# Designs tried in a protein design run: designed miniproteins, single chains, continued (3). Part 98

Each design is a single chain, and the fold is of that chain. pLDDT is the mean over its residues in the fold that is shown.

## One batch from the design tools (miniprotein)

Design m11407
Fold by ESMFold2-Fast:
Formats: C-alpha cells, structure tokens, sequence
Structure m11407 (fold): chain A 87 residues (1-87)
C-alpha cells in the first residue's frame, strides 16, 4: 500500500516528507508531485515546500501547472519562488 494513498492525512504528510529526503531525484520528484495532487491543503503545502528546496527545475515547472488553480496562494508562491531561486 502506497502511504501517499493512506486515508490518514498525517500519514500522507509524513510520506511526502520521506519522499523529499529520498536520495534518488526521480523517486523524490515523482513522490512530491503526487503530494501536490492531494485533496488536503496541508499535504499539498508540505509537498510544495519540499519541491521548492529539493525539486528539479523541470519538476517545479510541472508543479506550477498542477497548482495553477489551487486556492492556496502560499502553496503556489512556494513553487514559483523555488523556480526563481534555481534559475
């Protein structure tokens, strides 16, 4: 069972943090992108924060597209800020 599909939001938040610490960039980026599609805003915020620090430029561009219509401006600004700092 993927922990990103767990019914408990705290388990999914912890899974996102664990993906953010994975040494494999491809595994890290794919797990964090899944966290951005979570129904709960806390999980998306944590995924955006991890991506802004550790995601690749390509993955941050995909994240910005996923979050285009997200109601939480803080979550959107974290991804945009991460892109700005890496360029």
Amino acid sequence: MEKLEDPDVQVRVEAVKQYGNDPDQKVRDSGLLKGLTDVHPETRLVAARELSRKGSIETLEKAAEILRNDPDERTRSLVVGGLFMKK
Scores: mean pLDDT 76

Design m11408
Fold by ESMFold2-Fast:
Structure m11408 (fold): chain A 83 residues (1-83)
Amino acid sequence: SDEDRAARAMSQLSDQDVRLAVTLAALLAGRPTSWGVEGAEKALELMRKGDYRGAVRAAAEGAGVSVGTIARSLETLLKQLEE
């Protein structure tokens, strides 16, 4: 599923990379800059608790984009980092 793909990519990325991927997803969708930042920070809090599925949902909800959009953004960044 998109959520499973996003969770796998998220688990392999640094905090800074997750912030970048979520913020870019929001920006490219025409959302306010604050939405991507809010989504990323909420996702990072859940990641610290080991809740990657919750982190993906929080990122999508905060950023105002679909889980599929978050999955694509995270996977794209992961590929660019050769990880």
Scores: mean pLDDT 87

Design m11409
Fold by ESMFold2-Fast:
Structure m11409 (fold): chain A 108 residues (1-108)
Amino acid sequence: SPEEVKERLEKLIKEGKYDEAFKLAYKHVSDEDPEVRVLAAEALLKAIMANPDKYGAAPLLGILTGRIDPKAFYEALRRVAEESEDPELRELAKQLIDTIRAAFGDPL
């Protein structure tokens, strides 16, 4: 359920299990539930912040390979940039939005 995905993502991040959090978030950044997409995008960004060398390229690769819907992901990143209480997450979300726009054009 959406609630189970939210709880699992929050628990994995809280426990510092960034690899598991990354894998789960990557599957759900294009979810049909916009609240799940936002939490997944936030978890993905937190994993990137924890290890940018390991996770930093994965969002662009996901878009290129069709594993991430660029429009859904872009909308989720915009919400993180506007609504997150964490200024570092807001800044990283804005940087990733700019990178996606530069690489693929505006998905909206």
Scores: mean pLDDT 84

Design m11410
Fold by ESMFold2-Fast:
Structure m11410 (fold): chain A 85 residues (1-85)
Amino acid sequence: SMETRKRILQLELKAGDLERKYLELRKNNAPIDELIQTLEELKKVYDELIELAKDVDPHRAKVYETRKKNIDKEIEKLKAEKEKQ
């Protein structure tokens, strides 16, 4: 539907904003908790993108699944770093 496509575009913009926020936080040596929180928000956006994209473009959904896996790996690394502090 047009509503689904509009929602996907809105979420892609939100994902881009969160990715830029994450990079700026890393550049500024932000606390690990803020980095994790930002990535958890980004992960939730990709969860919704995957669900919506399955209805209109399964190939696009696969791209979002790959991005989500990379986010999960980064969160795990940050959590491991926090445990050592």
Scores: mean pLDDT 89

Design m11411
Fold by ESMFold2-Fast:
Structure m11411 (fold): chain A 57 residues (1-57)
Amino acid sequence: MVLTGRQAAQIARMAGASEETIAELRAQPSITTEELAEILGVSAEDVAALAAALAAS
C-alpha cells in the first residue's frame, strides 16, 4: 500500500510519533505502509489499520 506524505504524517501523529518524524514524512512525495511501519517501530498491519481508520473518519 502506498501513502501520500501528508497521509503518512497524519498516521504518525495518531501513533504518537515525534514532530521531527512527522515533518520528515510530510516532506515525502509518497511512502509505503512497510516503510512507515519501520520508521514508527510498529507492524505494517498496524499502519494499515490506522490508515483505514483515518480514511473512514
Scores: mean pLDDT 80

Design m11412
Fold by ESMFold2-Fast:
Structure m11412 (fold): chain A 103 residues (1-103)
Amino acid sequence: SMFEKRIEELKRRARELLRAGAGHAGIATLLRVIGIEFDYKYKILTDEQIEQEIENAEKAIADTAEFTELFRADPQAARDWLLNKRGHTQQQADIELRHMAKL
């Protein structure tokens, strides 16, 4: 099915983000995609809802990739991204950056 192929591609991309050092954001993205696979397989959500969840997951993967690239290039820019794009508090941003640095 087309949904199965799209979900497998999203899982592959999420795993690549984890290998690139996306940290807890990468783990959260992978868990999100696994949840979509579960909801699709057991028909918990409608096909229209699965389509919406896949689109939302694609956006989450893109945002996580941008953050991961920023952290690699400029940790200060990555911190500013968490504060301004994600609406994190300074404490939340500092915790997320520390988790990425320890992977």
Scores: mean pLDDT 83

Design m11413
Fold by ESMFold2-Fast:
Structure m11413 (fold): chain A 103 residues (1-103)
Amino acid sequence: SAAVAAIDELNRAVGEGLQRLFKALEAGDPEAVLQIARELVDESRRLMERAKAAGATVTGEPRLEVKDGRIIITLPVVTATDADGTTYSAGIERLELELPPPP
């Protein structure tokens, strides 16, 4: 299924983006953390649009908030069901991370 393949691609891209994000957090670089978080949200938006075009159900828009020294990432759930009745999903309801302190 094209929709299932699109969800798999979204899951892979989100996983890779989160790995980069956590490495930047471990390095204590708030500028890199913010840049990677923006890239993760923007890439997720592009991939969710592709999944929607392939027939997946998209529940909202990816969002990044920066507030009170915290990053809040929302990646709304995307779902698709294949011909065998198996449902596939990707998304993060809310990921809240503390920004590294400024140097």
Scores: mean pLDDT 84

Design m11414
Fold by ESMFold2-Fast:
Structure m11414 (fold): chain A 91 residues (1-91)
Amino acid sequence: MKEKIEKVLELFREATRNGPSEEEAEKILKEINELFGKKANSLGELYAKVAEILGEILGLPKEATEVWVEGAKAGKGQEGAEEAAKIVREK
């Protein structure tokens, strides 16, 4: 699991750095699904799973992680991340 988590973190970092093209997004989805046995049915669901893992690794409050996951599922992953950051700052 450690190696799979590390690869997911790298792929998520690349995906969020510049905003992936549709082709790059599909490639990232395929690669992460292969690592986890095709557990995600959409890019939004995939980003939600990654947000959940990152929230746990970063030690975010559960409320912050939930907001980020919800945003990712709705195709608003960046907005969800910004709201999570606000919750962390209000701590």
Scores: mean pLDDT 64

Design m11415
Fold by ESMFold2-Fast:
Formats: structure tokens, C-alpha cells, sequence
Structure m11415 (fold): chain A 62 residues (1-62)
């Protein structure tokens, strides 16, 4: 679920899981789940050095 995805992404990026969950919910309110996952995975990869594919898969499985 979204809480598990937020927790995993938080562990990877160092961002609190509740903040990641809020970002996911806000992104999905504006665009499709697939587009939100794409945009978030790219942004987190570029800013925090996270694996873009791993983040995208976590968000799509949520």
C-alpha cells in the first residue's frame, strides 16, 4: 500500500515517510498514478541519488 511505499522511499531518501505519503497523494490528485510515479521517481533520483527504477516500481505497486 501507499504507507509501505512511503516508508521504503523514506528509508532510501532520508525523507520522513509521512512527508513522502503527502507528496504521493498530492501528485496523484493532479495527474495519473503512473505519471505521478514517473515524475516522483525522476525527481527523487536526481535530487537524492536514488535508483529511479526502484522508486517507480515502489510507487506503482502502492
Amino acid sequence: GKEEAAKKIGEITGIPADVIKAIIENAESEVSKEKAAELMAKGLSEKYGADEKEIKELLLSA
Scores: mean pLDDT 81

Design m11416
Fold by ESMFold2-Fast:
Structure m11416 (fold): chain A 69 residues (1-69)
Amino acid sequence: SSMERERKIRGIERAIEDVRAGAEQLRAHLEEMRRRGADPLMIQVIELMAGSSEALAERLERKREELEA
């Protein structure tokens, strides 16, 4: 139903906001780590985490677009 679809879209939109906020925090943390010369392996771990969160946000955006179509 239209109402059910709208609820799903709102849920996905909130999830996108949360995931993007998390990715931004990881990117900020990564910049701080690079600035202070943190362990290269730890930098790589945070880079992978940030990239995974960004990829998840893109997948959620595609799902939202499918529901809006």
Scores: mean pLDDT 88

Design m11417
Fold by ESMFold2-Fast:
Structure m11417 (fold): chain A 76 residues (1-76)
Amino acid sequence: MEEEIREALLRVIENAERRVRRREERGEDPELVRRRREQIEAARRHADEVARSLAEAGLRITEVGEEYVDLEGPLV
């Protein structure tokens, strides 16, 4: 569960990095590209902690999109 959530988060982060690289290749604003890379690095740094927290809450992946991970809690 934790590993699956972590892998899903990392996949979304990798997709974001690919989009930033395409923007850079198009000659988009270097300052905007730099800021987005900083956001991606911050997300990657916290991915393990986020995955652990979500797994401990009993959340499961229901959908992995290009820009998001959708999660559901246990039925009560």
Scores: mean pLDDT 75

Design m11418
Fold by ESMFold2-Fast:
Order: C-alpha cells, then structure tokens, then sequence
Structure m11418 (fold): chain A 94 residues (1-94)
C-alpha cells in the first residue's frame, strides 16, 4: 500500500469517526471507532499486538476527553493524529 493510499484511508476513517461522533451516543461512538481502527490496522498488515496498542491509546484519549459532543470531536482529532503517526512509523519499518 502506498503512502498516498494510507493517507486517503486515514482521511476516510477520520470522516467516518466524525459522522459517528455526531450521530451516535458516546458508548456507541467508541465501539464503532475501535472497530474502524482495528480494520485499518489489519489492512496495513499490523500485528494483533500493534493493533491492540492502538485501540488502548484510542480508549485513553476518549477517556481523557470531556463527556460532550465537542469532547468526542476532540477525541476524534487526537486519535486521528495518533493513528497517522503510528501508520507512518509502521511504513518506515518496511
């Protein structure tokens, strides 16, 4: 997978996460966000251990965010930045 394809997938994930944050409850949003992040990690060829670390960090970011719509959007933004960083590091290892 090219860097351009990965950036496009992360942008698509960001858009899906924003839509979920606007339409779902906090708990439903978190479940969907974790499922989408897991699917992307699997597509990138990440190990189960690497995927679990990503999911744990997303949970940590969400837990630190306010229990508001704005807080959920902030969690999306921070999680997307984190995921982009991890994906870039994973590509550098290949």
Amino acid sequence: MSEEEILEKIKELYEEWLKAAETLSREEFLQKALELAKELGEELGMSEEEIQRILDQIKTIAAASPDTKEGMIEAVEKSSIYLLSVASEHLAKK
Scores: mean pLDDT 79

Design m11419
Fold by ESMFold2-Fast:
Structure m11419 (fold): chain A 66 residues (1-66)
Amino acid sequence: MKEKLREELRKWRDEEIELGKKNNAVISPEGLEKARAAWDRVLESMTLEELEALVQEYKERKEKRK
């Protein structure tokens, strides 16, 4: 269960990165790689409740974009 929530959050992170690129945001390859590694470490350390809360936060942000 936890791993499915982590994968969902990684997908949404990647969607946000792609949206930034489409809006001409300049992100250094080194900065992006470090941010992804830090994000993965955070997700590894999170409890089920914390992961569920973060997934709900992302869903709320996605709904507001409709």
Scores: mean pLDDT 73

Design m11420
Fold by ESMFold2-Fast:
Structure m11420 (fold): chain A 59 residues (1-59)
Amino acid sequence: SLTPEEVAEFLLKKGYVTPEQAEEIKRALEAGMSLAEVVANFVKATPEEVLQLIEELKK
């Protein structure tokens, strides 16, 4: 299982988000937003990219 912190760090490491956006993502996940919603909304990814990123995040 992935923590909000691990998700935020992964997206930051990949260069998809800024450090400030990474903190917003962490808070959104802690508030109950789904991983797919976070990737779609904060990363501005296509549906295909969302699925790929979720698989990469799943170890």
Scores: mean pLDDT 75

Design m11421
Fold by ESMFold2-Fast:
Structure m11421 (fold): chain A 95 residues (1-95)
Amino acid sequence: SVTEAQLQEILDAAKKLNKPEAGAEFQKLYELMQKPTEELRRELRELGLSEEQIELLERQGPGLGLAQAILALERSEEVREALIEALEEAIEEER
């Protein structure tokens, strides 16, 4: 499970790696947790989530649990993959 504090720590770690692209992806996810439902719904569609996944997340409500729900969904693999890929790219560039 991912908390707001854990997302902030990941964002800070990405900044320390001097890889703004990784930081941008984590910042985007963090900001999604803070958005109103209508904006959140739009952002989730843009990230490639289906209407069924969006409806499920709407039932759970916005906030700290939303990021955990997104990461826990099998179909939300794109969001998880994007975050992992950004981190791996930052680490590889430090080599």
Scores: mean pLDDT 50

Design m11422
Fold by ESMFold2-Fast:
Structure m11422 (fold): chain A 63 residues (1-63)
Amino acid sequence: MSDEEIIEKIEKEILAIITRSPDQQEGLRKAIEFIEKKLADESLSEKVKEVLKKAKQNLEKLL
């Protein structure tokens, strides 16, 4: 799977977490935790990790 496909899959999972949460703040917190777990995954390339770090920063601004 390409880096772009991995990023798209993770972004879709983040959106699903936010959308499925009954509380907006809880959804954002769970999405941030999900990103942090992905960032700990050594199988991910640095390019994917950089995109995820930016996504985490954007979500933290919405808390």
Scores: mean pLDDT 79

Design m11423
Fold by ESMFold2-Fast:
Structure m11423 (fold): chain A 87 residues (1-87)
Amino acid sequence: SSLANSSDDDLIAAGRAAIEAVKRAIQLLKNGEISGAQFFEVYDFGARVHDALGAKAKATGDERIREVHSELAAALEEMRKLWWEKD
């Protein structure tokens, strides 16, 4: 429906913002410019947005949401790898 499309656009925007925040946190960690606590705060935010995107994708089947969900999943996986391999 048109209402679902409007909420989907908002959630896509939130997902893209989460991806950018995760990418920034990864870069800051590589540069030694972020604490573990700050890195975890970004990870928690990204994980919450990822869960919301996953639930919406299952409910609507919107391919745009699925694409952002998959991209955020990949970014969070890189974040997990750096967290456990570096500290």
Scores: mean pLDDT 80

Design m11424
Fold by ESMFold2-Fast:
Structure m11424 (fold): chain A 92 residues (1-92)
Amino acid sequence: MSLGLLGLVLGLLGALAGAAGLGVLGGIGGILGGEFAEREAEAGGSPLLALLGAVAALAAARAAIESGEGLGLILGIAGALVAIGAIFLAEK
């Protein structure tokens, strides 16, 4: 299994958890999804899977920020920064 697929799955699960009000889980999903998307891109894997993983991580980060949990807000911002950084680091 590719790291990009794992990042996509974790990002989507985080987005669903955040949408359900579990902001901490949403933030964690965003951070982990972004990190695995970055690793897929760095490994020279599928750029589409890396992009989809980063987008899913951003969705998880947004859901965490919108959850209304203070810790979810902090983790969501961190997840968004990791996901954005993953795209830029893959491109150099």
Scores: mean pLDDT 75

Design m11425
Fold by ESMFold2-Fast:
Structure m11425 (fold): chain A 87 residues (1-87)
Amino acid sequence: KMMSKEELLEAVERIAELLLSSEDPAAQELGRRLLEAKEKFERGELSADEVEKLILGVIMELRARGDDALAEAVEAILREVREKVNA
């Protein structure tokens, strides 16, 4: 199921903050990419599906680099935001 606009914006913001607080420059760069994607989405230049795919790409890149802890934290944010749909 595609995330709502509000859920997607909340997820991107929380994930970007997490990544930007990392001491890893590569994780910080992923956080900057997500903030850019958020701005483009708010301007209507990216679809919700494209932004969701970018978040999934971040998780895949973190796992490929061996940063399973940070990848799990990103996945936890996505689950928490999605669970709010039933409230």
Scores: mean pLDDT 80

Design m11426
Fold by ESMFold2-Fast:
Structure m11426 (fold): chain A 67 residues (1-67)
Amino acid sequence: SLEEAIAQAEALAKALGLPTEPTSREEAEVLAEALRRDFGVEVSVEALQKMPGNVANLMLELLGEAA
């Protein structure tokens, strides 16, 4: 699920010592559109802005675009 993917990505970022910076509005918009078109998941930009940018990137990787 999306919630599980976010939690896993956050845990991985923390374990790897990556900086947890908030996702920008523009990055959140791009991510929301990608999730809708590729995975059929509707997520608000506001919800995605709550996620750190590195967490958002890891979430996309975990959802299976590239290894």
Scores: mean pLDDT 63

Design m11427
Fold by ESMFold2-Fast:
Structure m11427 (fold): chain A 85 residues (1-85)
Amino acid sequence: MVTVKITVTLKDGTVLVGEGTGETKAEAYKAAVKDLLEKASEYLGKKMSDEEAAKFIEENAENITVTVTENGKTTVFDSKTRTQT
């Protein structure tokens, strides 16, 4: 079982978190992305399509951190530093 947590820090300092769990990394990531897009729609207080929500994140994200936990091993990806740990 894999857990993916996507943390987006917006340019105004707001933090949006999407989380997903699945049998594979791909399934967990898809679930986390879906949750994140729903959180973005809630933040703006209006219904958005997944495409509109994704575009909003792309245009307004200051930093994106992806945390993957698989078999007790945690890997962190930070878009600002490009460093894998």
Scores: mean pLDDT 78

Design m11428
Fold by ESMFold2-Fast:
Structure m11428 (fold): chain A 100 residues (1-100)
Amino acid sequence: SLEEEIDKIVEELKEAARRGTPEADERMQKLVREAIDLALQADPETQVRIADKLSEVAREAERAGHELTAGVIQITAAVLKVASDSPEARARIEELRAAL
């Protein structure tokens, strides 16, 4: 299910953030792209839940010292939450995904 896929991505993001390896930022960026792809397929209520979970990941990444990646995740979460059913907002999310 979509919820099971996102929960797996969220857990993998938190694990990558905590490990603090040189490859962690690249892995987190890939996982954020996957989360965006799932959110774009989701209904508005599920998209908001995905956004809330990404906000939690951003806090974990910030605590682990991944400040830039945490900022990107937090912006992604904010855009997804505000913008779930707007055509302009969807275009913005797709641009954000392409930039990652």
Scores: mean pLDDT 78

Design m11429
Fold by ESMFold2-Fast:
Structure m11429 (fold): chain A 84 residues (1-84)
Amino acid sequence: MEQRLQQDAALLDQALKEAAERPPSVAEEEEATRRALDALREAVERGDDIAASLYLMGLSVLIRHSRDPALAARARAELDAIVA
């Protein structure tokens, strides 16, 4: 048990270190934002208020933490157009 816990802890530490050393690229962020915007548009068109609210929250987080201000501005404009 003790050896297994030490091995599991080492694997978790390694995974966290790798995540910190390999932040998502701008291209990966753009792709995630695009998919979320498309999902929001579909949810709004279908009248799914719960799904639309969840995608709005997710998009707000993605836009706030975006490393590309041009991507963030374009995503925000598209989001505003979907909910208008």
Scores: mean pLDDT 69

Design m11430
Fold by ESMFold2-Fast:
Structure m11430 (fold): chain A 60 residues (1-60)
Amino acid sequence: SEIEKEYEKKLEEVNKRHQEEVARIRASDLSPFEQVIEQMRLLADYTEEIIKIEKEYKEK
């Protein structure tokens, strides 16, 4: 269905974006501590986006 396609597409977009952001941080000249902090912030944002998508598509 269209809903299932939208759900999968949004999940793929969020996952690809997250992987790209993590790669950018790892390739940066940030200190090890700054890289950890940035990755933790990215993980929090990623988790919130996934929860929002799941809630949107599992609740109609």
Scores: mean pLDDT 82

Design m11431
Fold by ESMFold2-Fast:
Parts: structure tokens; sequence; C-alpha cells
Structure m11431 (fold): chain A 85 residues (1-85)
């Protein structure tokens, strides 16, 4: 279902955030960047599937946008942490 795909997408972003936070706490900036990039790849595949299945689902599209902004925020956090190290 659309709800199952949206939840799977949100879990990918949650798991990505947790892994990034752990790697940044260890000073592993290269590992954190790799985790964000893999999370973005998995996210884009699911977001595209959701949009294809129901292009008019405003609730699902809002949740996609919210999770996309979270991943962009994680990328910025990793880049800023690396520059400040």
Amino acid sequence: SIDDLVKKMEKIVDDTQARVDALLAQGDYDGALAVVQEGQKQFKALAREIEKLDPNNKEAHLRITQQQLRLVGLLVEVELAQRQA
C-alpha cells in the first residue's frame, strides 16, 4: 500500500539519521557522508515509486518533501561537522 511505502521511506530516513549521528560522534565524517548518500539513493527510489503509484496523493507528497528536507539537513550537518573538525 501507499502507507506501507511511505512508512518504509520514513524508516530509511530515521535509520540514516541514527547511523549519521553515531558516526559523527566517532569523528567518522567519510563514513557519515557515505551513509547519507546511500540513504538518499534508497529514498529517491521509494519516493519515485510512491509518486508513480499515486501522483495526486497530497499527504504522501508532503511526507516525501518532509523526509527529503531531513536528508538535505543531514548532508549539511555532515559537511559542517567535517569543516569544523
Scores: mean pLDDT 89

Design m11432
Fold by ESMFold2-Fast:
Structure m11432 (fold): chain A 85 residues (1-85)
Amino acid sequence: SSRQEQLEMVKLDLRWIGNFTLVYLHSRRLPPDERRRALERLDELNKQYTEERKKATTYEELLAIARRTVAQLRAAFPDVDIPAV
């Protein structure tokens, strides 16, 4: 269905954003401690998103969770050009 297709697109967009952020952080020469903290924060946000997504019962709830996750990523990594969902 078109709704199922929209859900798969949201999942794909979030996967792309996560991969982009990870690749970007790895391409930067950060001190080991700063790089470690950045990766730990990314992992924390990914785990939070995964757990909240399991609780979503509607498309609207899933989209709200996705948008909140993107906002949290932007707040955590303000120097990264993270696309909107």
Scores: mean pLDDT 72

Design m11433
Fold by ESMFold2-Fast:
Structure m11433 (fold): chain A 73 residues (1-73)
Amino acid sequence: MDELRKRLVELADEIYELLLKLGVSEGSARALVNSIYGPALSAAISGDTKSAQMGVKAMEMMLEILRKELKRK
């Protein structure tokens, strides 16, 4: 429970920071992160652990893609 919520918060923060480094505006970065983080957090709160875990996995994959893109410059 708490571990999934903490992981979602960590991933949301890291994705947001990488989007800013890639030149995405603060408003757009927040909107993009919230569109994924919101449903995943809602699933975690409602006890839908499978959907919450899928959200974590999707966010981790996105984070790796953004890290690769940032290194590409």
Scores: mean pLDDT 80

Design m11434
Fold by ESMFold2-Fast:
Structure m11434 (fold): chain A 90 residues (1-90)
Amino acid sequence: SMFRQQVIAQIDTWRAWSDAQFRRVVRTIVDNLRAMGHDALADRVAALLAAATKDDAIQGLHALIDTLSVDDIRAFRTAVNRAIAAQQAA
């Protein structure tokens, strides 16, 4: 899916973020997913924060996106957009 590939490409840009910024944004994505009622997806994303490195976490996110339904990818993208918008407003 072109949409899946676009989300993976967006996640890959996060390699340019500091470790602190990456972890803060991913935690906010988890919180947003829980607020949206996507608890199972939130748990899967939260588990990636236990990775030893940012690069391992990003690799895990790529693998996760490859397994998700289009509806779950849509929920994830909404959570991401809300997290980025909140950072720009703060």
Scores: mean pLDDT 85

Design m11435
Fold by ESMFold2-Fast:
Structure m11435 (fold): chain A 77 residues (1-77)
Amino acid sequence: STTKIGDLTLTPLKGTALPAELKIEKVGDKLKFTNVGDTPLTFSYNGKSFTLQPGESVEVDAVPGTLVAGDAVFEIK
């Protein structure tokens, strides 16, 4: 199934679900990724890799693209 993030749609391409520790929000023209877990979390968006410590966030431009998190791949558009 698809999930909405603001006006964008998150569609699974591979795997079953987002890691429960990865929170995704749309803030203006940015996508904000937050690690809400208690261990480091690694993911990539549009080929750029990030490692977030617990409680850490990063913002990227809210452009259509591919999210890879764990064994799962998602399309955001």
Scores: mean pLDDT 82

Design m11436
Fold by ESMFold2-Fast:
Structure m11436 (fold): chain A 62 residues (1-62)
Amino acid sequence: ATAVLQRLNRHARELYDANTRPGESASDAVVAQLRAWAAEHADEIRAASRAQREEARRELER
């Protein structure tokens, strides 16, 4: 469930590190790419977030 969110964070760091040298315009491009990726995987991200919340609630009910 958390694997998708961890993958997104890793992908974000890789894109940022690769594109910081050119400056401001590269940062904007990285944000646009991450936004597009998140939109394409919105269902997976939503499912992962729901599963994480369910696990947290189960922990509290213990």
Scores: mean pLDDT 66

Design m11437
Fold by ESMFold2-Fast:
Structure m11437 (fold): chain A 85 residues (1-85)
Amino acid sequence: SAELEALIAEAERNYELARRIYERALAGTASPTELVIGYGSAHRAAGLYLEAARLTSPEDAVRFRRRAEESRRLAEALRAAYKAM
């Protein structure tokens, strides 16, 4: 459905933003403000993937739940990077 496609597209955009911020954190070039933005984006991606899992078949829901877990782990990695500053 168009709603499911929009949710997935927004989840992917939020995950990609968080991932890029995390790469900059590993390079030592991310600001504290960017890490907070990345953390929020990773959490938003996780929530959107869980909503996508609710709207799809049980078989496809497993894939979206895994993406939500990956997004949550990225959020925790960004939080750890912030605490290490």
Scores: mean pLDDT 90

Design m11438
Fold by ESMFold2-Fast:
Structure m11438 (fold): chain A 84 residues (1-84)
Amino acid sequence: SQEEIEFKLLLYLIMAEAEVFVAERAVRRGRYDLARQNLDGARTTIAKIRELLAKLKNEELRKKGAERVAEIERRLAALEQQVA
C-alpha cells in the first residue's frame, strides 16, 4: 500500500540520517573504520529510499523525500573526502 511505502520511507530516511550522524562523530574521534562502516550502511539505505521514492504516488512527499536524500548525500560526500 502507499501508506506502507510512506512509513518505510520515513524509517529509512531516519536510519540514513542516523548512519551519517554516527559516521560524522566517528570521524571527529579518529574512528575511520567505524565511519566507513556507517557510510557503507548509509549508501545501502539511500538505495532503498530511492526505490521507495520511485513507487510513491504522492508528488509532494516524493519531492520532500528527494530533498532530504540530497541533503544526506551532500553530508555523505563530505565525509567520504575525510576518510579517503
Scores: mean pLDDT 88

Design m11439
Fold by ESMFold2-Fast:
Structure m11439 (fold): chain A 89 residues (1-89)
Amino acid sequence: ERERLVREGRRLLEEALELAGQNGAKPEEVLRIFEEGARLLAEAGAPEELRELGSEVIETLSRVAPQEVIERLRRILEEALRRAEELLA
C-alpha cells in the first residue's frame, strides 16, 4: 500500500513538473495534478519526495503563473509536508 502511494504520488508530481515546464501550460491543470500527487505522498508519509518534487514544480511554475496560483501551491505543499511528517513522528 505505502509503496504504491509513494510511486503514484511521485508519478503525479513528475507529471506536474513536466507540464509546468511546457509553453502554454495551464496553471489550473498543474495545480490539480500537484494537489493529488501531494495528497498521495502525504498519506504515504513521504516528506522528502514532497519537498524535492513539490519545490521544483513551484519554482518552475513561478516563472509563468499568477501569484495567486503560486500561493495556493505553496500552501498545498506546506500542509502536505506537515501531514507527512506527523505520520513519521
Scores: mean pLDDT 83

Design m11440
Fold by ESMFold2-Fast:
Structure m11440 (fold): chain A 67 residues (1-67)
Amino acid sequence: MKIKLLTVGLSEEEAEALGKKIEEKTGDEVEVVLLDLSPEEAFKLAKEIEKKTGIKTLVAVGERVAL
């Protein structure tokens, strides 16, 4: 199965490392996409991609915000 991983606030190295970990855990092919969007916008985009393409789309956020 093909999975897309949308990343926000991660370096290219961090995004690729995360994609590799998901591939190792699931056995699926992971396509990593680095985005310069807010986490909210990235989640909305991921949902739209899944709806339009049927490809499972995950979001990873590297932003550290204190609640």
Scores: mean pLDDT 76

Design m11441
Fold by ESMFold2-Fast:
Structure m11441 (fold): chain A 62 residues (1-62)
Amino acid sequence: MKEEVTLTEDNIDDYVTTRGLPRKIIILDGKPVVDGSDVDKATKFLKENIGKTVVVETESIG
């Protein structure tokens, strides 16, 4: 599933994936830029891009 999201401090934690949750891939300008399962890299990217609109792709495999 893909959804368009404007990044805010309130919602960035929802896009960082733990191993028990479906993996999320963050897409900016039509290209994948970070995998939510890489917690440190995802958190840094999301914080640096607050206020930007991204597409989040969620894997349905649990």
Scores: mean pLDDT 70

